# Designs tried in a protein design run: designed miniproteins, single chains, continued (3). Part 18

Each design is a single chain, and the fold is of that chain. pLDDT is the mean over its residues in the fold that is shown.

## One batch from the design tools (miniprotein)

Design m8600
Fold by ESMFold2-Fast:
Structure m8600 (fold): chain A 92 residues (1-92)
Amino acid sequence: SRAELLAKVERLREAVLARMRRINAPQEDIEALEEFFRALREIVETGRVPEGYRLVMSDGSELTGEDLARVLASIAALSEEELDAVLERLEA
Protein backbone atom coordinates (compact mmCIF):
# COMPACT_ATOMS: atom_id res chain seq x y z
CA SER A 1 0.00 0.00 0.00
CA ARG A 2 0.98 3.67 -0.24
CA ALA A 3 1.16 3.86 3.58
CA GLU A 4 3.53 0.85 3.71
CA LEU A 5 5.78 2.40 1.03
CA LEU A 6 5.83 5.75 2.89
CA ALA A 7 6.81 3.90 6.10
CA LYS A 8 9.72 2.15 4.28
CA VAL A 9 10.94 5.47 2.82
CA GLU A 10 10.80 7.13 6.27
CA ARG A 11 12.69 4.29 8.02
CA LEU A 12 15.42 4.43 5.34
CA ARG A 13 15.55 8.27 5.53
CA GLU A 14 16.10 8.20 9.31
CA ALA A 15 18.79 5.48 9.09
CA VAL A 16 20.68 7.06 6.14
CA LEU A 17 20.68 10.55 7.68
CA ALA A 18 21.77 9.19 11.10
CA ARG A 19 24.69 7.36 9.40
CA MET A 20 25.69 10.47 7.41
CA ARG A 21 25.83 12.53 10.62
CA ARG A 22 27.74 9.75 12.46
CA ILE A 23 30.46 9.58 9.74
CA ASN A 24 30.68 13.41 9.69
CA ALA A 25 29.56 13.79 6.07
CA PRO A 26 29.46 17.34 4.59
CA GLN A 27 26.41 19.28 5.80
CA GLU A 28 25.47 20.10 2.17
CA ASP A 29 25.31 16.35 1.38
CA ILE A 30 23.10 15.70 4.44
CA GLU A 31 20.78 18.53 3.29
CA ALA A 32 20.79 17.18 -0.29
CA LEU A 33 19.78 13.70 0.95
CA GLU A 34 17.00 15.22 3.11
CA GLU A 35 15.69 16.92 -0.08
CA PHE A 36 16.04 13.66 -2.06
CA PHE A 37 13.95 11.73 0.52
CA ARG A 38 11.36 14.54 0.52
CA ALA A 39 11.11 14.14 -3.29
CA LEU A 40 10.68 10.34 -2.86
CA ARG A 41 7.79 10.94 -0.41
CA GLU A 42 6.19 13.39 -2.88
CA ILE A 43 6.29 10.75 -5.67
CA VAL A 44 4.61 8.18 -3.36
CA GLU A 45 1.90 10.74 -2.45
CA THR A 46 1.27 12.18 -5.97
CA GLY A 47 2.31 9.28 -8.26
CA ARG A 48 4.42 11.76 -10.31
CA VAL A 49 8.17 12.26 -10.74
CA PRO A 50 9.03 16.01 -10.71
CA GLU A 51 9.97 17.21 -14.23
CA GLY A 52 13.55 18.46 -14.50
CA TYR A 53 14.46 17.18 -11.03
CA ARG A 54 18.20 17.54 -10.45
CA LEU A 55 20.21 17.40 -7.22
CA VAL A 56 24.00 17.97 -7.16
CA MET A 57 26.15 16.40 -4.44
CA SER A 58 29.39 17.96 -3.09
CA ASP A 59 31.55 15.63 -5.25
CA GLY A 60 29.75 16.88 -8.41
CA SER A 61 27.61 13.75 -8.83
CA GLU A 62 23.99 14.35 -9.90
CA LEU A 63 20.70 12.74 -8.87
CA THR A 64 17.88 13.02 -11.44
CA GLY A 65 14.18 12.14 -11.69
CA GLU A 66 15.24 8.78 -13.19
CA ASP A 67 17.31 8.14 -10.03
CA LEU A 68 14.26 9.00 -7.86
CA ALA A 69 12.09 6.51 -9.79
CA ARG A 70 14.79 3.79 -9.68
CA VAL A 71 15.46 4.21 -5.94
CA LEU A 72 11.72 4.23 -5.12
CA ALA A 73 11.18 1.05 -7.18
CA SER A 74 14.07 -0.60 -5.28
CA ILE A 75 12.59 0.44 -1.91
CA ALA A 76 9.13 -0.83 -2.94
CA ALA A 77 10.65 -4.21 -3.92
CA LEU A 78 12.36 -4.71 -0.50
CA SER A 79 10.81 -7.38 1.76
CA GLU A 80 10.61 -6.68 5.52
CA GLU A 81 13.62 -9.03 6.00
CA GLU A 82 15.66 -7.26 3.29
CA LEU A 83 14.76 -3.83 4.71
CA ASP A 84 15.85 -4.91 8.22
CA ALA A 85 19.18 -6.18 6.78
CA VAL A 86 19.77 -2.82 5.01
CA LEU A 87 18.95 -0.91 8.22
CA GLU A 88 21.39 -3.09 10.23
CA ARG A 89 24.17 -2.39 7.71
CA LEU A 90 23.48 1.37 7.92
CA GLU A 91 23.83 1.19 11.74
CA ALA A 92 27.29 -0.42 11.44
Scores: mean pLDDT 84

Design m8601
Fold by ESMFold2-Fast:
Structure m8601 (fold): chain A 75 residues (1-75)
Amino acid sequence: EELKKKIEELEKKAKEYRDQANSVRETGDRLAAEAAKQSPERARAYRAWADGQVGFLNDKAKKYEEEAKKLKEEL
């Protein structure tokens, strides 16, 4: 019972990081599209920022997903 709750917590945390990564990607794409009208260089900077943040958040999500998977093996 406690183990199942811990798995749910870890999967929820992983999902939060994945959702955050998607939000950053959407924000970066929107800012890049707006900037592209006046500065292609600024648009590239927004995309590069988003790529870096998305990578970081996805790495965090993977760690929680792996921990949840290990706990599932104990069920």
Scores: mean pLDDT 85

Design m8602
Fold by ESMFold2-Fast:
Structure m8602 (fold): chain A 75 residues (1-75)
Amino acid sequence: SALLRVAEAVKIGADSVLSRKPAAEDAKEIRELQKELDAAVENGASESELQKRIRALVAKLTAVSKKIGPIVVSA
């Protein structure tokens, strides 16, 4: 349950990064990682497998975010 909430939050984060229109290859890899996470959730994968998929997507999103510039948080 908690891990499924994290998976949903990470997918929302992926959609946010994709909306900023990163390079085509980066966008493709993010979409593929999203599909892998969705498949793991749908197929009832183990908690360790879900954590692995979440970590892979988060790492890619972090790397791509560095390329397309930092998010300016206006206080």
Scores: mean pLDDT 79

Design m8603
Fold by ESMFold2-Fast:
Structure m8603 (fold): chain A 95 residues (1-95)
Amino acid sequence: MTPGQQVIRDLERVRGEVQQVRDQVQSIYDQTGDQNMQDQLRLLDSTIERLDRGIQIGRQGVRTGDQRQIDIARGTVDSARSVIQNSNDIISQTQ
């Protein structure tokens, strides 16, 4: 697999992981009314939007051989993984 193709697969996988975390945060918010969970939902929604854009940019970069677009897509993966880790830590502390 090329590095660019790997980045696209990582983006798609991480998008699924962000969606699962969002569903967990939504469930906690529905049970507790915790405003910190509402803030996490907004962050997760923004992260999903960035991942969707990153997938489009990454696919374009792979098609055109544009390394800068591939690097932007890779940065989106890394940022989203950090959001997932932080959200999971918050969930673990709240339960």
Scores: mean pLDDT 84

Design m8604
Fold by ESMFold2-Fast:
Structure m8604 (fold): chain A 74 residues (1-74)
Amino acid sequence: MLPEEVLELLERGFELLRKASRVLPAGEFQALLSRFTDLAHEIQTAVRNKDEEALRRAVEELERLIEELEKLVA
């Protein structure tokens, strides 16, 4: 089970990507979607493997992506 904090970040990222899909060019959107998908996969893998260091790094990168997305959809 994902930690609640991590689930909230993933939900926020998904909401921001939905908004970005309406305002960004397709190429820029696809790049951001790929980054999000890769990070979601890394988070799931880290949780499955109980790798706290990998989880911390993936969450940190996800937080940076969310900040970038918030600026783009403002």
Scores: mean pLDDT 84

Design m8605
Fold by ESMFold2-Fast:
Structure m8605 (fold): chain A 107 residues (1-107)
Amino acid sequence: MIDELTPEQLLEVLREAVREAGFTVLDETSIETTVNGKTIKYASLVVEGPDGRRYVVSASAVKGSDTISVSVQDEKGNTLGRGEAKTLEEAKRLATQLLRDVRAGRL
């Protein structure tokens, strides 16, 4: 259930996706914070592709929402791809596919 997800569970999902897509993890962040009365669970990885370029893969879940948001950004903060998942398994598949699309030059 999304409301019971931890930032550490989001982080582990992203680690698995990054490894499966053939990227290298350089840095990791996981936080739980409250903004304007909403609790946000967030994880991000700074990763390096086989081309030597850096990207940021992120996942977030808001308490009371039924979705996990996943995105991939370049080193300048431009969003290359994003989507929403209903489960940790869907979030892993989505993150893996977005990273594969980046690697293939489709994003």
Scores: mean pLDDT 84

Design m8606
Fold by ESMFold2-Fast:
Structure m8606 (fold): chain A 80 residues (1-80)
Amino acid sequence: KDKRIEEIEKKAQEALERGKELPEVKKEVEDLVNQALSYIEAARKNPEQADTSIRSAEGSVRGAQELIDEAEAKKKAEEE
């Protein structure tokens, strides 16, 4: 559904913006976001597999968010 695609695109953009502040994971976050956007394009080109592609995109965005959360936690732990 269009709403799921919009949510993924919004989360992907948010991950890119947060990742810019975290040099350690910036490239990995960019790679995961690009992978998620690639799955969204696949969903648009092949409606029969759209659900599978959307689920894959959701997974890639979640992976990017997890990397960001871990990097932020590590940065806080290094506050000595």
Scores: mean pLDDT 80

Design m8607
Fold by ESMFold2-Fast:
Structure m8607 (fold): chain A 115 residues (1-115)
Amino acid sequence: SDLERIREALQEIEDAIKQLLVTARADPALIREQLARTADATAEAVKLVQQAVERYPDAMQLHWRYMLLQQVLEEIRKLLADPSATPAEMIAQMQRAGGAIHTTVELLRELIAEL
C-alpha cells in the first residue's frame, strides 16, 4: 500500500540520519556537512509525509507531522546559515530531525494497523 511504501521510505531516512549523526560525533570537522545532508533527508521526509496527507486528509495527526517536519527543516536551514552555530547545536538539531521522523514512522505504523 502507499502508506507502507511511505513508512518504509521514512524508516530508511531515519536510519540514514542515525548514520550521519555517528559521522558528526566522530569528526567535528564534518558536522556542517552532515547537518546539510540531514536537511536534504528531512526535505525528502516532508515530501513523503505530504503524500500521506494527500491520501488521508482526515488524519489530523499526519497534518501535524507535516507541519512539524517543515518547521524542523527551516530550523536546520537557519542553523546552516549561522556561521556561529556550535557543534552541540548542530548535533542537537540532527537528533531533533531523527526524532521527528521516528515519531512519524510510528504514527504511520499505527494508521496502517487500523486500515
Scores: mean pLDDT 90

Design m8608
Fold by ESMFold2-Fast:
Structure m8608 (fold): chain A 64 residues (1-64)
Amino acid sequence: DSEAYARAVELLAKGLDAARTEGVEIGMQYLDKAREEAKKASPSVREVLDNAYKGARQQILEAE
C-alpha cells in the first residue's frame, strides 16, 4: 500500500506539472499511469487515490 500510494501520488503530481509544461495530453498520460499504480493498492487506499485522480483531472481541465 505505502509503495503503491507513494508512486501514484508522484505520478499525479508529475501529471499536473506536465499538463502545464508539456500539454494536457502528456499530463493525462501520467494520470493514467497513476490510476494503474493505484490498482496495486488495497480497496480503501484505491478509493482515496481515485478521488485524487478525479481532482487532478479537473484541475487540468479547468486550466484549459
Scores: mean pLDDT 79

Design m8609
Fold by ESMFold2-Fast:
Structure m8609 (fold): chain A 103 residues (1-103)
Amino acid sequence: KLVEEARRLLREAIEAARAGDVEEALRLLREALEKLTLVDISAAGAYFAVAGAAALAEAGDEERAAELLVRLAEGLLSGDEEAVKEAVAEGAKALIDSALAKS
């Protein structure tokens, strides 16, 4: 049940991100991850990709934020562990770059 709800939210997040609605995509992905982490806590790593996308959007790079959110959501929907790991790594780098720019 929770997995089915999360899958619906992930599909909606992809649609929002492709439409350029990064704020809605972030909201939907956070809700999907909340449901997924109740089933499997290892999904919590995906929050780094979401946080990185938020940092990119705050920096004005909404296109890269949207692409990152689409790749993360597609990876989660397909069970592509490598795609999810790549999105998490890119998100973590975006967070580090944001922190360094503020220093």
Scores: mean pLDDT 82

Design m8610
Fold by ESMFold2-Fast:
Structure m8610 (fold): chain A 74 residues (1-74)
Amino acid sequence: SNAEKLKLIEEEIAKAEARWAELDEAQRRALEFAKAVVSGEISEEVRKRLIEVVGEERLPEIEEFMKKVQAELK
């Protein structure tokens, strides 16, 4: 289920956060993105980085996916 998948993602995020000082820049950026997806909140800094990586046209699809994940957890 989506809830089970989210729990696995949250567990991996917690493991990565425990090793934050050992992470390289790319791993830290990936962790920040994963945290934004799980929380359903995208900061302006994260939003700008997403536009650089996936393009502005795909940002609404990512936001819709995040909203769908949050709705499935009800």
Scores: mean pLDDT 68

Design m8611
Fold by ESMFold2-Fast:
Structure m8611 (fold): chain A 109 residues (1-109)
Amino acid sequence: SADIKAAERLIDLAEFALRQAKAGVGDRVLSSEDLVKISLLPDEEVREVIRNSAPETQERLAVIYATAAALILIGIRFDMEVNGIKDEEVEKKIEELLKRVKEIIKESL
């Protein structure tokens, strides 16, 4: 599913942002609106913005991207339920990705 891949991409970016925050490099502070907008850029450009951001901004990016991924995953589950779709592999993948989201949120708080 394209939506599962989109959620996984956001989780990968969130985990990258947390690793950069722990490194303590970068100084650019971004508004909440800018944090959402940069997710629309190509991955290389998003990662560059993350690398150059202040640790607080990187932690905020991690929470925003993880939350966006969770919403996509919940949406997939809702769509499957409404359409009577049972796919054990997809459900397992969603569970694994939601577990990663929970760890990102716990580490960011």
Scores: mean pLDDT 82

Design m8612
Fold by ESMFold2-Fast:
Structure m8612 (fold): chain A 65 residues (1-65)
Amino acid sequence: MRDIDRAVLELTLAVLQSLGLAEFEERGDTFIVTLKSESQADREEAKRIVKKAGEEAGFAVEIRD
């Protein structure tokens, strides 16, 4: 995909990590995202944001709750 789409995904993940909402790691062509918020609403919103960013960047995203 375009470099900007990857940069948006990586920035999105970094912001979520800085807010304590998620942790992430890159495994080959897949980003593994672990949700850290105790709020179900925050976890569902983070999941939605991450899935959309991953789809637009063309990367596989594995979400762990």
Scores: mean pLDDT 78

Design m8613
Fold by ESMFold2-Fast:
Structure m8613 (fold): chain A 63 residues (1-63)
Amino acid sequence: MPTDSRRDTVEREALEAAIDAAVAEEKATHGLSDAEVEELRARMRRVVEARLAANGVRVVEAP
């Protein structure tokens, strides 16, 4: 149980899992092609990371 909630941080793996889930939902709902899925995934990652940074949330790699 992570007790260090003093700082808003998100693990890279958790972020990627969330983005993958969102992309999978969009693909299922809108019938996206593989090329569109790849572009959407990259786009969502960029937008989410920018929003996290704007809110003071840091994306970290958890070894």
Scores: mean pLDDT 75

Design m8614
Fold by ESMFold2-Fast:
Structure m8614 (fold): chain A 112 residues (1-112)
Amino acid sequence: SMETLEELLEIFDRVKKLVKERLSPEERKRAGEEALRAINTADTSLSDEEALKLAKEALKVIEESKDPEKIIEAFGTVAGALVAAARRDPNAARSTGYILHAIGLAIELLLS
């Protein structure tokens, strides 16, 4: 649903800010690589409810963990969940917009 995509995007934007604040430049590049990997392998069989639950659990890991490896993996989970939900959206323009947004943010981290 549009509401699920909006909530997933809000979570994705929040986790991007936390990744930029908590990771070194080299770890941020790895986070961007992991996000692109997760986007390319996004599980379109996930329901909106399952995708949102995974993203919320991943956000909690990013907020609470001091381990860069866990933060990088969790960021990938959020990116993959957003793209999985976007790919199931019947509105092709909206779906494409959310996917390009996720890719653009991952590339921004790679270029940091």
Scores: mean pLDDT 84

Design m8615
Fold by ESMFold2-Fast:
Structure m8615 (fold): chain A 60 residues (1-60)
Amino acid sequence: MDDYLRIQAEARRREELRRSTPERHREYGRLRDRFLAEYGALQVVDDEGGYLGLRTAERI
């Protein structure tokens, strides 16, 4: 019984999180996408030099 209730509660929590807080899900997706885009660019360009990493810290 404990196992059954636990599995059901877990599934319900996942469903509720996805529907109850769409804004939070959008915020997470946006931050993730932005980080991936910037990180990917830095990794490709900065793969050998490490120069871009230092420059991005200063900015402008």
Scores: mean pLDDT 52

Design m8616
Fold by ESMFold2-Fast:
Structure m8616 (fold): chain A 68 residues (1-68)
Amino acid sequence: SSMAQRQKQKDDLYAYADKLAEKNGLTEEQKKLIREHIDRLVDENAPYHVIYTSASIIITGIALDQEL
């Protein structure tokens, strides 16, 4: 079903984002905000690749700002 497919996409995006965030030294609070961002985009029916790219940009941006 479309709902089961959306849940799987969301779970896959969470797994990806959490791993990337952990690799880049993000906090649990920052990971929560990224998951909330993913939730919003999924609810807005954004395409998977748009959500994936958006999450990647946010995570890498936070990581770069922490090093600067």
Scores: mean pLDDT 83

Design m8617
Fold by ESMFold2-Fast:
Structure m8617 (fold): chain A 79 residues (1-79)
Amino acid sequence: MKKQLIAQEAALLRVRAQVAPGDEATVQRYQQLLQKLSPELAQKVEQIADQEVRQMSSLSPEQRLALLDQARQALKQSL
């Protein structure tokens, strides 16, 4: 349903903001989407996005950017 699609997009924006810092528009969009989610779903989004980032923490910045599309698929399966 609509809220699950918002949760998936919010999770991807959170991962993107941590992998490619400096894009203020990405951070602002993420905050706007979080306000549309229930507190429970927002917490789940944060936990899943942070887990994806931790799995990429051993990779170079270039490798993390290359995996953003794969992270999107993983977030879609988790949310």
Scores: mean pLDDT 74

Design m8618
Fold by ESMFold2-Fast:
Structure m8618 (fold): chain A 74 residues (1-74)
Amino acid sequence: KTPEELLREAVKLALDAGFISEEEAQELLNETDFDARLVRLGQIAQRAVDAGKVDLANRISTLLEEALRRRQAA
């Protein structure tokens, strides 16, 4: 999977968990800047930790780390 596909998976994961709104998810999917999307998803993962949704935060963080790793290997 591409780095962009991994970030898209992180957005869907947060949306499916009910942690972000459909509007917030759509805004993230329309973000064309990889770094801006990565930062926003990292903030969502931190919000998930703060809300006690540790499993969700860990899944999102794993996808973000994999996306960054694949981008750096290109």
Scores: mean pLDDT 83

Design m8619
Fold by ESMFold2-Fast:
Structure m8619 (fold): chain A 110 residues (1-110)
Amino acid sequence: LLLERFIDESIETAKEALEKGDYKTAARALSNAARQLAIGVKKGLLTPEQAAERASELAEIVKELYKHDPRLKPAYEEVEKARQAAREGNLDEAAEHLSKAADILKEIVD
């Protein structure tokens, strides 16, 4: 519940930063959201449906972001794999892909 709120707040921060053209802040917020989503999924704190919904939202935002920075395309691909794994009920696989997406997003801004 508190974890879901933190993830949703990080997603909202990413959307606001992207709308303002602050791609570095957007990437950091997306990295934080993906990492917390991976933790929540791995600990069984989120249902497959909840994980898939948030991964889908992350994928759409990362897709918009990589139009401005093509280095982010691998992060989008990892989030899409996480969304598919979550929909199939493969939560451990979803967490692994979300963790990889978080690492890629962080490396681009650091």
Scores: mean pLDDT 86

Design m8620
Fold by ESMFold2-Fast:
Structure m8620 (fold): chain A 90 residues (1-90)
Amino acid sequence: TPVNESNYSREELLALHEARLEALAAAHATDPAARAALLAALRRGLALQAEAIDLLREGETPETLARVEALGEEARPAAEEVEAVLRAAA
């Protein structure tokens, strides 16, 4: 199934950014356990962001906007975990 150049599938978006997330986690966490936790939180956030992008590409309807808002709330624990790991890694 062909994917248009203007459209990134969730899998393609995750693959594109995976090495960059690993590099980011390594740069910001010296301890291997903290690095693994940061990487996991970043991957969760990216997956939710990819879902939100997919929804927005279907159109900006009240239903789509409500789902994007709900995904933002689902992403909040991952964002809080990233902040906590970065704070602890200092």
Scores: mean pLDDT 67

Design m8621
Fold by ESMFold2-Fast:
Structure m8621 (fold): chain A 79 residues (1-79)
Amino acid sequence: SMQQELVVKFHLISAGGLVLVAEQALKKGKYELAKEQAEAARKLIEEMKADPHLSPEQAKKLEELEKRLKEIEEKVKKK
């Protein structure tokens, strides 16, 4: 529905913001902050994956955010 579409859009924006902050923290060598923001983004992404109302475009955006998050997680983990 239109109201659920707005909720998903808000969650995508929120997850995107967390990923962006984590990327910026990594760029500045703030690994602890990057890890914290990445963990928060991971939780939101996992919750959104369970949403049956994701459009194909929203699902593609979610996959793109998860790809960026994976890159952050790899750099923070160094293993």
Scores: mean pLDDT 81

Design m8622
Fold by ESMFold2-Fast:
Structure m8622 (fold): chain A 60 residues (1-60)
Amino acid sequence: SSNEIHRRLAILDFRRMALETELDYLRRHRPDDTARIAAVERQLAEVDAEIAALRAQLAA
């Protein structure tokens, strides 16, 4: 349902913010930790893909 999609989007938006904060921290304080940076970037891409798919369902 649309209500369930909106609830899921709110959770994903929170997760995206947390991952963006972690990525900013790593780039500032641990830029040589390329493996960790790549892992967080991959997790962000997965979250963004799910957000895009859910938004597409609401727009259809």
Scores: mean pLDDT 89

Design m8623
Fold by ESMFold2-Fast:
Structure m8623 (fold): chain A 90 residues (1-90)
Amino acid sequence: MEEVKKELEELAKEELEERGKVAKREVTEEEREKAIKLLEEYHTKDGISVEELRKALEAQKRIHDGVPIPKEEEEYWRKLEKEIEERKKK
């Protein structure tokens, strides 16, 4: 699980760096820790894979850059969101 933890840390870092660029502000250590915990919870509690989380962050970045998301990717996110909602209901 050390490998997965490192991947989650890298994903959190990439997302926070992107948000920092958009907001034009410095990312704090507390924000990084919270992001890592959130991604870890998605992976462990909601059963979302590291690859799925990476794709989510990449899609979010494309929207911000004004690049249209392929329909297949958009539909994938819609399904993933629905699955997360259903898991929380149970």
Scores: mean pLDDT 63

Design m8624
Fold by ESMFold2-Fast:
Structure m8624 (fold): chain A 94 residues (1-94)
Amino acid sequence: SSEIEALERELLQALAAGAAALRRLADKLNMSPELVAEAERRFDELLVEAGRRFREALEQNLSPEEMRRLVAELTAEVRARLAELKAELEGRAA
């Protein structure tokens, strides 16, 4: 459980860092309330999806090695999707 808890913390830290980056971007670019609301909605959708996929992985009784791989892949995908969202919002705020 402690290893699974560490993997969950790593994923949650990536999501928290993404949320903080989006907040800083919104402030820096003086984003409209409508654009901020859309960014928050899209982030919440990603948060729900990441949590669902992590829970599904737990239900599969994967080995620690398989769990590490799956969480690494999920974390990389989350980071990529947050980077894409950030780039889209930067373009729309300009």
Scores: mean pLDDT 84

Design m8625
Fold by ESMFold2-Fast:
Structure m8625 (fold): chain A 71 residues (1-71)
Amino acid sequence: AVATVTLSGATPAQMAAGAAAAGQVPGVTDARADPEKSQITVTGEDGDAAGRGAAGAVAAAGAQPLSGRME
């Protein structure tokens, strides 16, 4: 399962921190930051894992999500 979160005003360093935090969530298999799109993409073993990873990415990045966790 894949979850993508879009963040407003995140720096590349905040995006990297968000992706790193998501990758540490149990059940997350991959987490990638795309600073050009202000997005963090989280791949989990299931939708719950991907969702938990995306939430952790938002919290760790410290930037406001646009329209919740996915746009």
Scores: mean pLDDT 73

Design m8626
Fold by ESMFold2-Fast:
Structure m8626 (fold): chain A 82 residues (1-82)
Amino acid sequence: MKVTLTLPDGTKISFEVDENASVEERLNALKEAVENSDLSEEVKNALLKSIEDLKKNSHVFKNYSTEELVKVLEEYTKIYLS
């Protein structure tokens, strides 16, 4: 499925995920989308830090839908951009 993440500044990033993939696999798909995007270095670094934080706590997010994971990433990225 295609999902869209919206950042605090209104920037949007879309990425493809397999709905049946693990949380770690979905986060890796987002990581690749971020790395290949034309987002600023500041935004890329904030998103990559947020993804890393979610990956090390993946057990907490085991039952999260892709939409719910995106919302958590938006909140973490907001913290790193402040």
Scores: mean pLDDT 79

Design m8627
Fold by ESMFold2-Fast:
Structure m8627 (fold): chain A 66 residues (1-66)
Amino acid sequence: MSHLERVIRRSLPHLSERQRQLVLDIVKSFENSDYEQRLQLSGLLQQLVEGADVDEIEKKFQEILK
């Protein structure tokens, strides 16, 4: 398990239901992402855990998957 996964798991109890679901969706996307996409997704996970707006992160996530 990566260090990032451990940080996310420890933060999950403090996240809203929607934030938690978005974290899981982003983590699942890592397995099918190239190196550039993985860097962008890691940045989004960091921002989401630090309290960024869910709607903004969701929009950026959809743009990365395109």
Scores: mean pLDDT 73

Design m8628
Fold by ESMFold2-Fast:
Structure m8628 (fold): chain A 71 residues (1-71)
Amino acid sequence: MPSEEQKERVIRLVRDLGAPRLTVEQVGLIAREAGLSEEQVEVIVKAVKEADRDGDGTSTVDEVLKALESL
């Protein structure tokens, strides 16, 4: 599982982008930048995709945060 420090780094990177929504691909890139392993990146991407209730292929900051807590 990713560490609390790695989760917080993901949160900072998401907020620093200033974007209200992120693609699943962008979430994966941010997780890699935060120092998550390739396996952990795939897990978070899957969790974010599952949290996407709208099914539009994008996620809000809140959805990303909830996905991180589920890891």
Scores: mean pLDDT 72

Design m8629
Fold by ESMFold2-Fast:
Structure m8629 (fold): chain A 89 residues (1-89)
Amino acid sequence: MKDQVRIDLAAIVGMAELEIDQKENPRPMTPEGQEKLDKWKEEVLSKIPFVVENIDLVELSDETLEAMAEVLEKAGLDELAEALRELLK
């Protein structure tokens, strides 16, 4: 459980960072590449309810939680960002 929550959280944050980078530094992508990326994003986003439900199992430093929350907020994933910020209280 704990390892799966951390893996899924890391995947969601990584996806958010990729979207932010692509928005700030647009790079040409093939239609096939975009389709694969969209499919992966859909799969990763489907994990959000599981991560939110098990957020108390996340064993990360306050600095890491704050950094992740900022990335998620910038990507518009406000529910998950708020859940991480609750751990900082």
Scores: mean pLDDT 79

Design m8630
Fold by ESMFold2-Fast:
Structure m8630 (fold): chain A 79 residues (1-79)
Amino acid sequence: SEAEAILAEVQKTLDLSELQQRYILALLNEDREEAARLLSELFGIPLARARELLDAMSDLEAHDRLLEELAAELRARAA
């Protein structure tokens, strides 16, 4: 699929965890429910809050900020 092809290309340049891969794949497949669940788990926030953040992703600038926040959260968990 197109989503899987995009994920494979990203994976070649980034060392993504399985959880990060699932989240990106859910976003690319427009599976908002799965993406919201994974975002809630990654950030440790309520599901309703995760859905609010995903709704902001219709805006490219909001999407870019969300990815940067996600990267920071994942780095904090790795440290």
Scores: mean pLDDT 69

Design m8631
Fold by ESMFold2-Fast:
Structure m8631 (fold): chain A 86 residues (1-86)
Amino acid sequence: SSLLKDMVKTLRKILEQLKKEKDFFVAEQTVGVMEVYLAVIMPDLSPEEQKLIREYMLQINKAMEAKDLKKVIEIVEQLIEDLEKL
C-alpha cells in the first residue's frame, strides 16, 4: 500500500537520524517523535501492520529503559525490514 511505503520512508529517515545521534537525551526526543508519528497513523494500518508495530514498540521501549541506543537502532532496522516484507 502507498501508506506502508510512506511509513517505511519516514521510519528510514528517523533511523538515519538515530544513527547520527551520540547523546542519549537527543535520541529519546527522536524516539518520541517516532512514537507520535506511529500513534497518528495506527488506525489507518492493517491489523497485521498494527500488531507488528506494537510488538516492535514494546521492544524499543525496553531498550530505551536500558539506555541501549545501539539496541534501539537494531530494533528499528528490524521493524523496517519486516514492514517491507508485508
Scores: mean pLDDT 85

Design m8632
Fold by ESMFold2-Fast:
Structure m8632 (fold): chain A 76 residues (1-76)
Amino acid sequence: MEEKALEAFKKGLPPLSPDDTPEQRAARLRLAVNFILTHGLYDKYLEEIAKALGISPETLKKLVEHAKKTGRLPEP
């Protein structure tokens, strides 16, 4: 597993703020989904990234599965 890549991603992810715009939240979700699509859909990645985003791993998994079905995420 690419532990170093996961830790670098988590450190580079902007901190969660209650004052974030919907666009800022969507951008973080796109970064997270793209990371998982690039490195693989592993439970460890889902758990660690979902925790960093403040969402459930199940929510993140649904977003990744949707992106896989649509072929590609639109980039911001």
Scores: mean pLDDT 71

Design m8633
Fold by ESMFold2-Fast:
Structure m8633 (fold): chain A 103 residues (1-103)
Amino acid sequence: TVLSTEEAKRLLAGAIEEALRSEDPFEVLASFLREHADPRALALTQMRLLQSTNYSPESVLLTALDSFLEAHDVENRQDAVRAAQLALEGRRDEAAEALARFL
C-alpha cells in the first residue's frame, strides 16, 4: 500500500521519537526503512550515493531517510533528517527541537 505524504511524515516522526528513547537509534531508523522504503525511495538513495563521497553507515542511513521523505513529497524534510542525525549523535534535546520543527 502506498503511504500518503501525511502518513509517511507521521510514521517517520514516530520512528525518530522511538530512536530518541532507544539505546540503538541507528537500528530503530534502519528497521523503519526496511519496513517502509518503497522501490522509488531505494532508487533515489542509490542515485544520491553514486554522487556521494561519504559512505559511513550513518551517512547512508540519513541519505535513505531523506530519499524516503522525497519519494512521499514531504515538505521540510531537512528538519527530519537533522533530527535523525542529532539522534544518531546522542544529542537528544537538539534532536527533539528539530523534530518539533518537522512536525
Scores: mean pLDDT 82

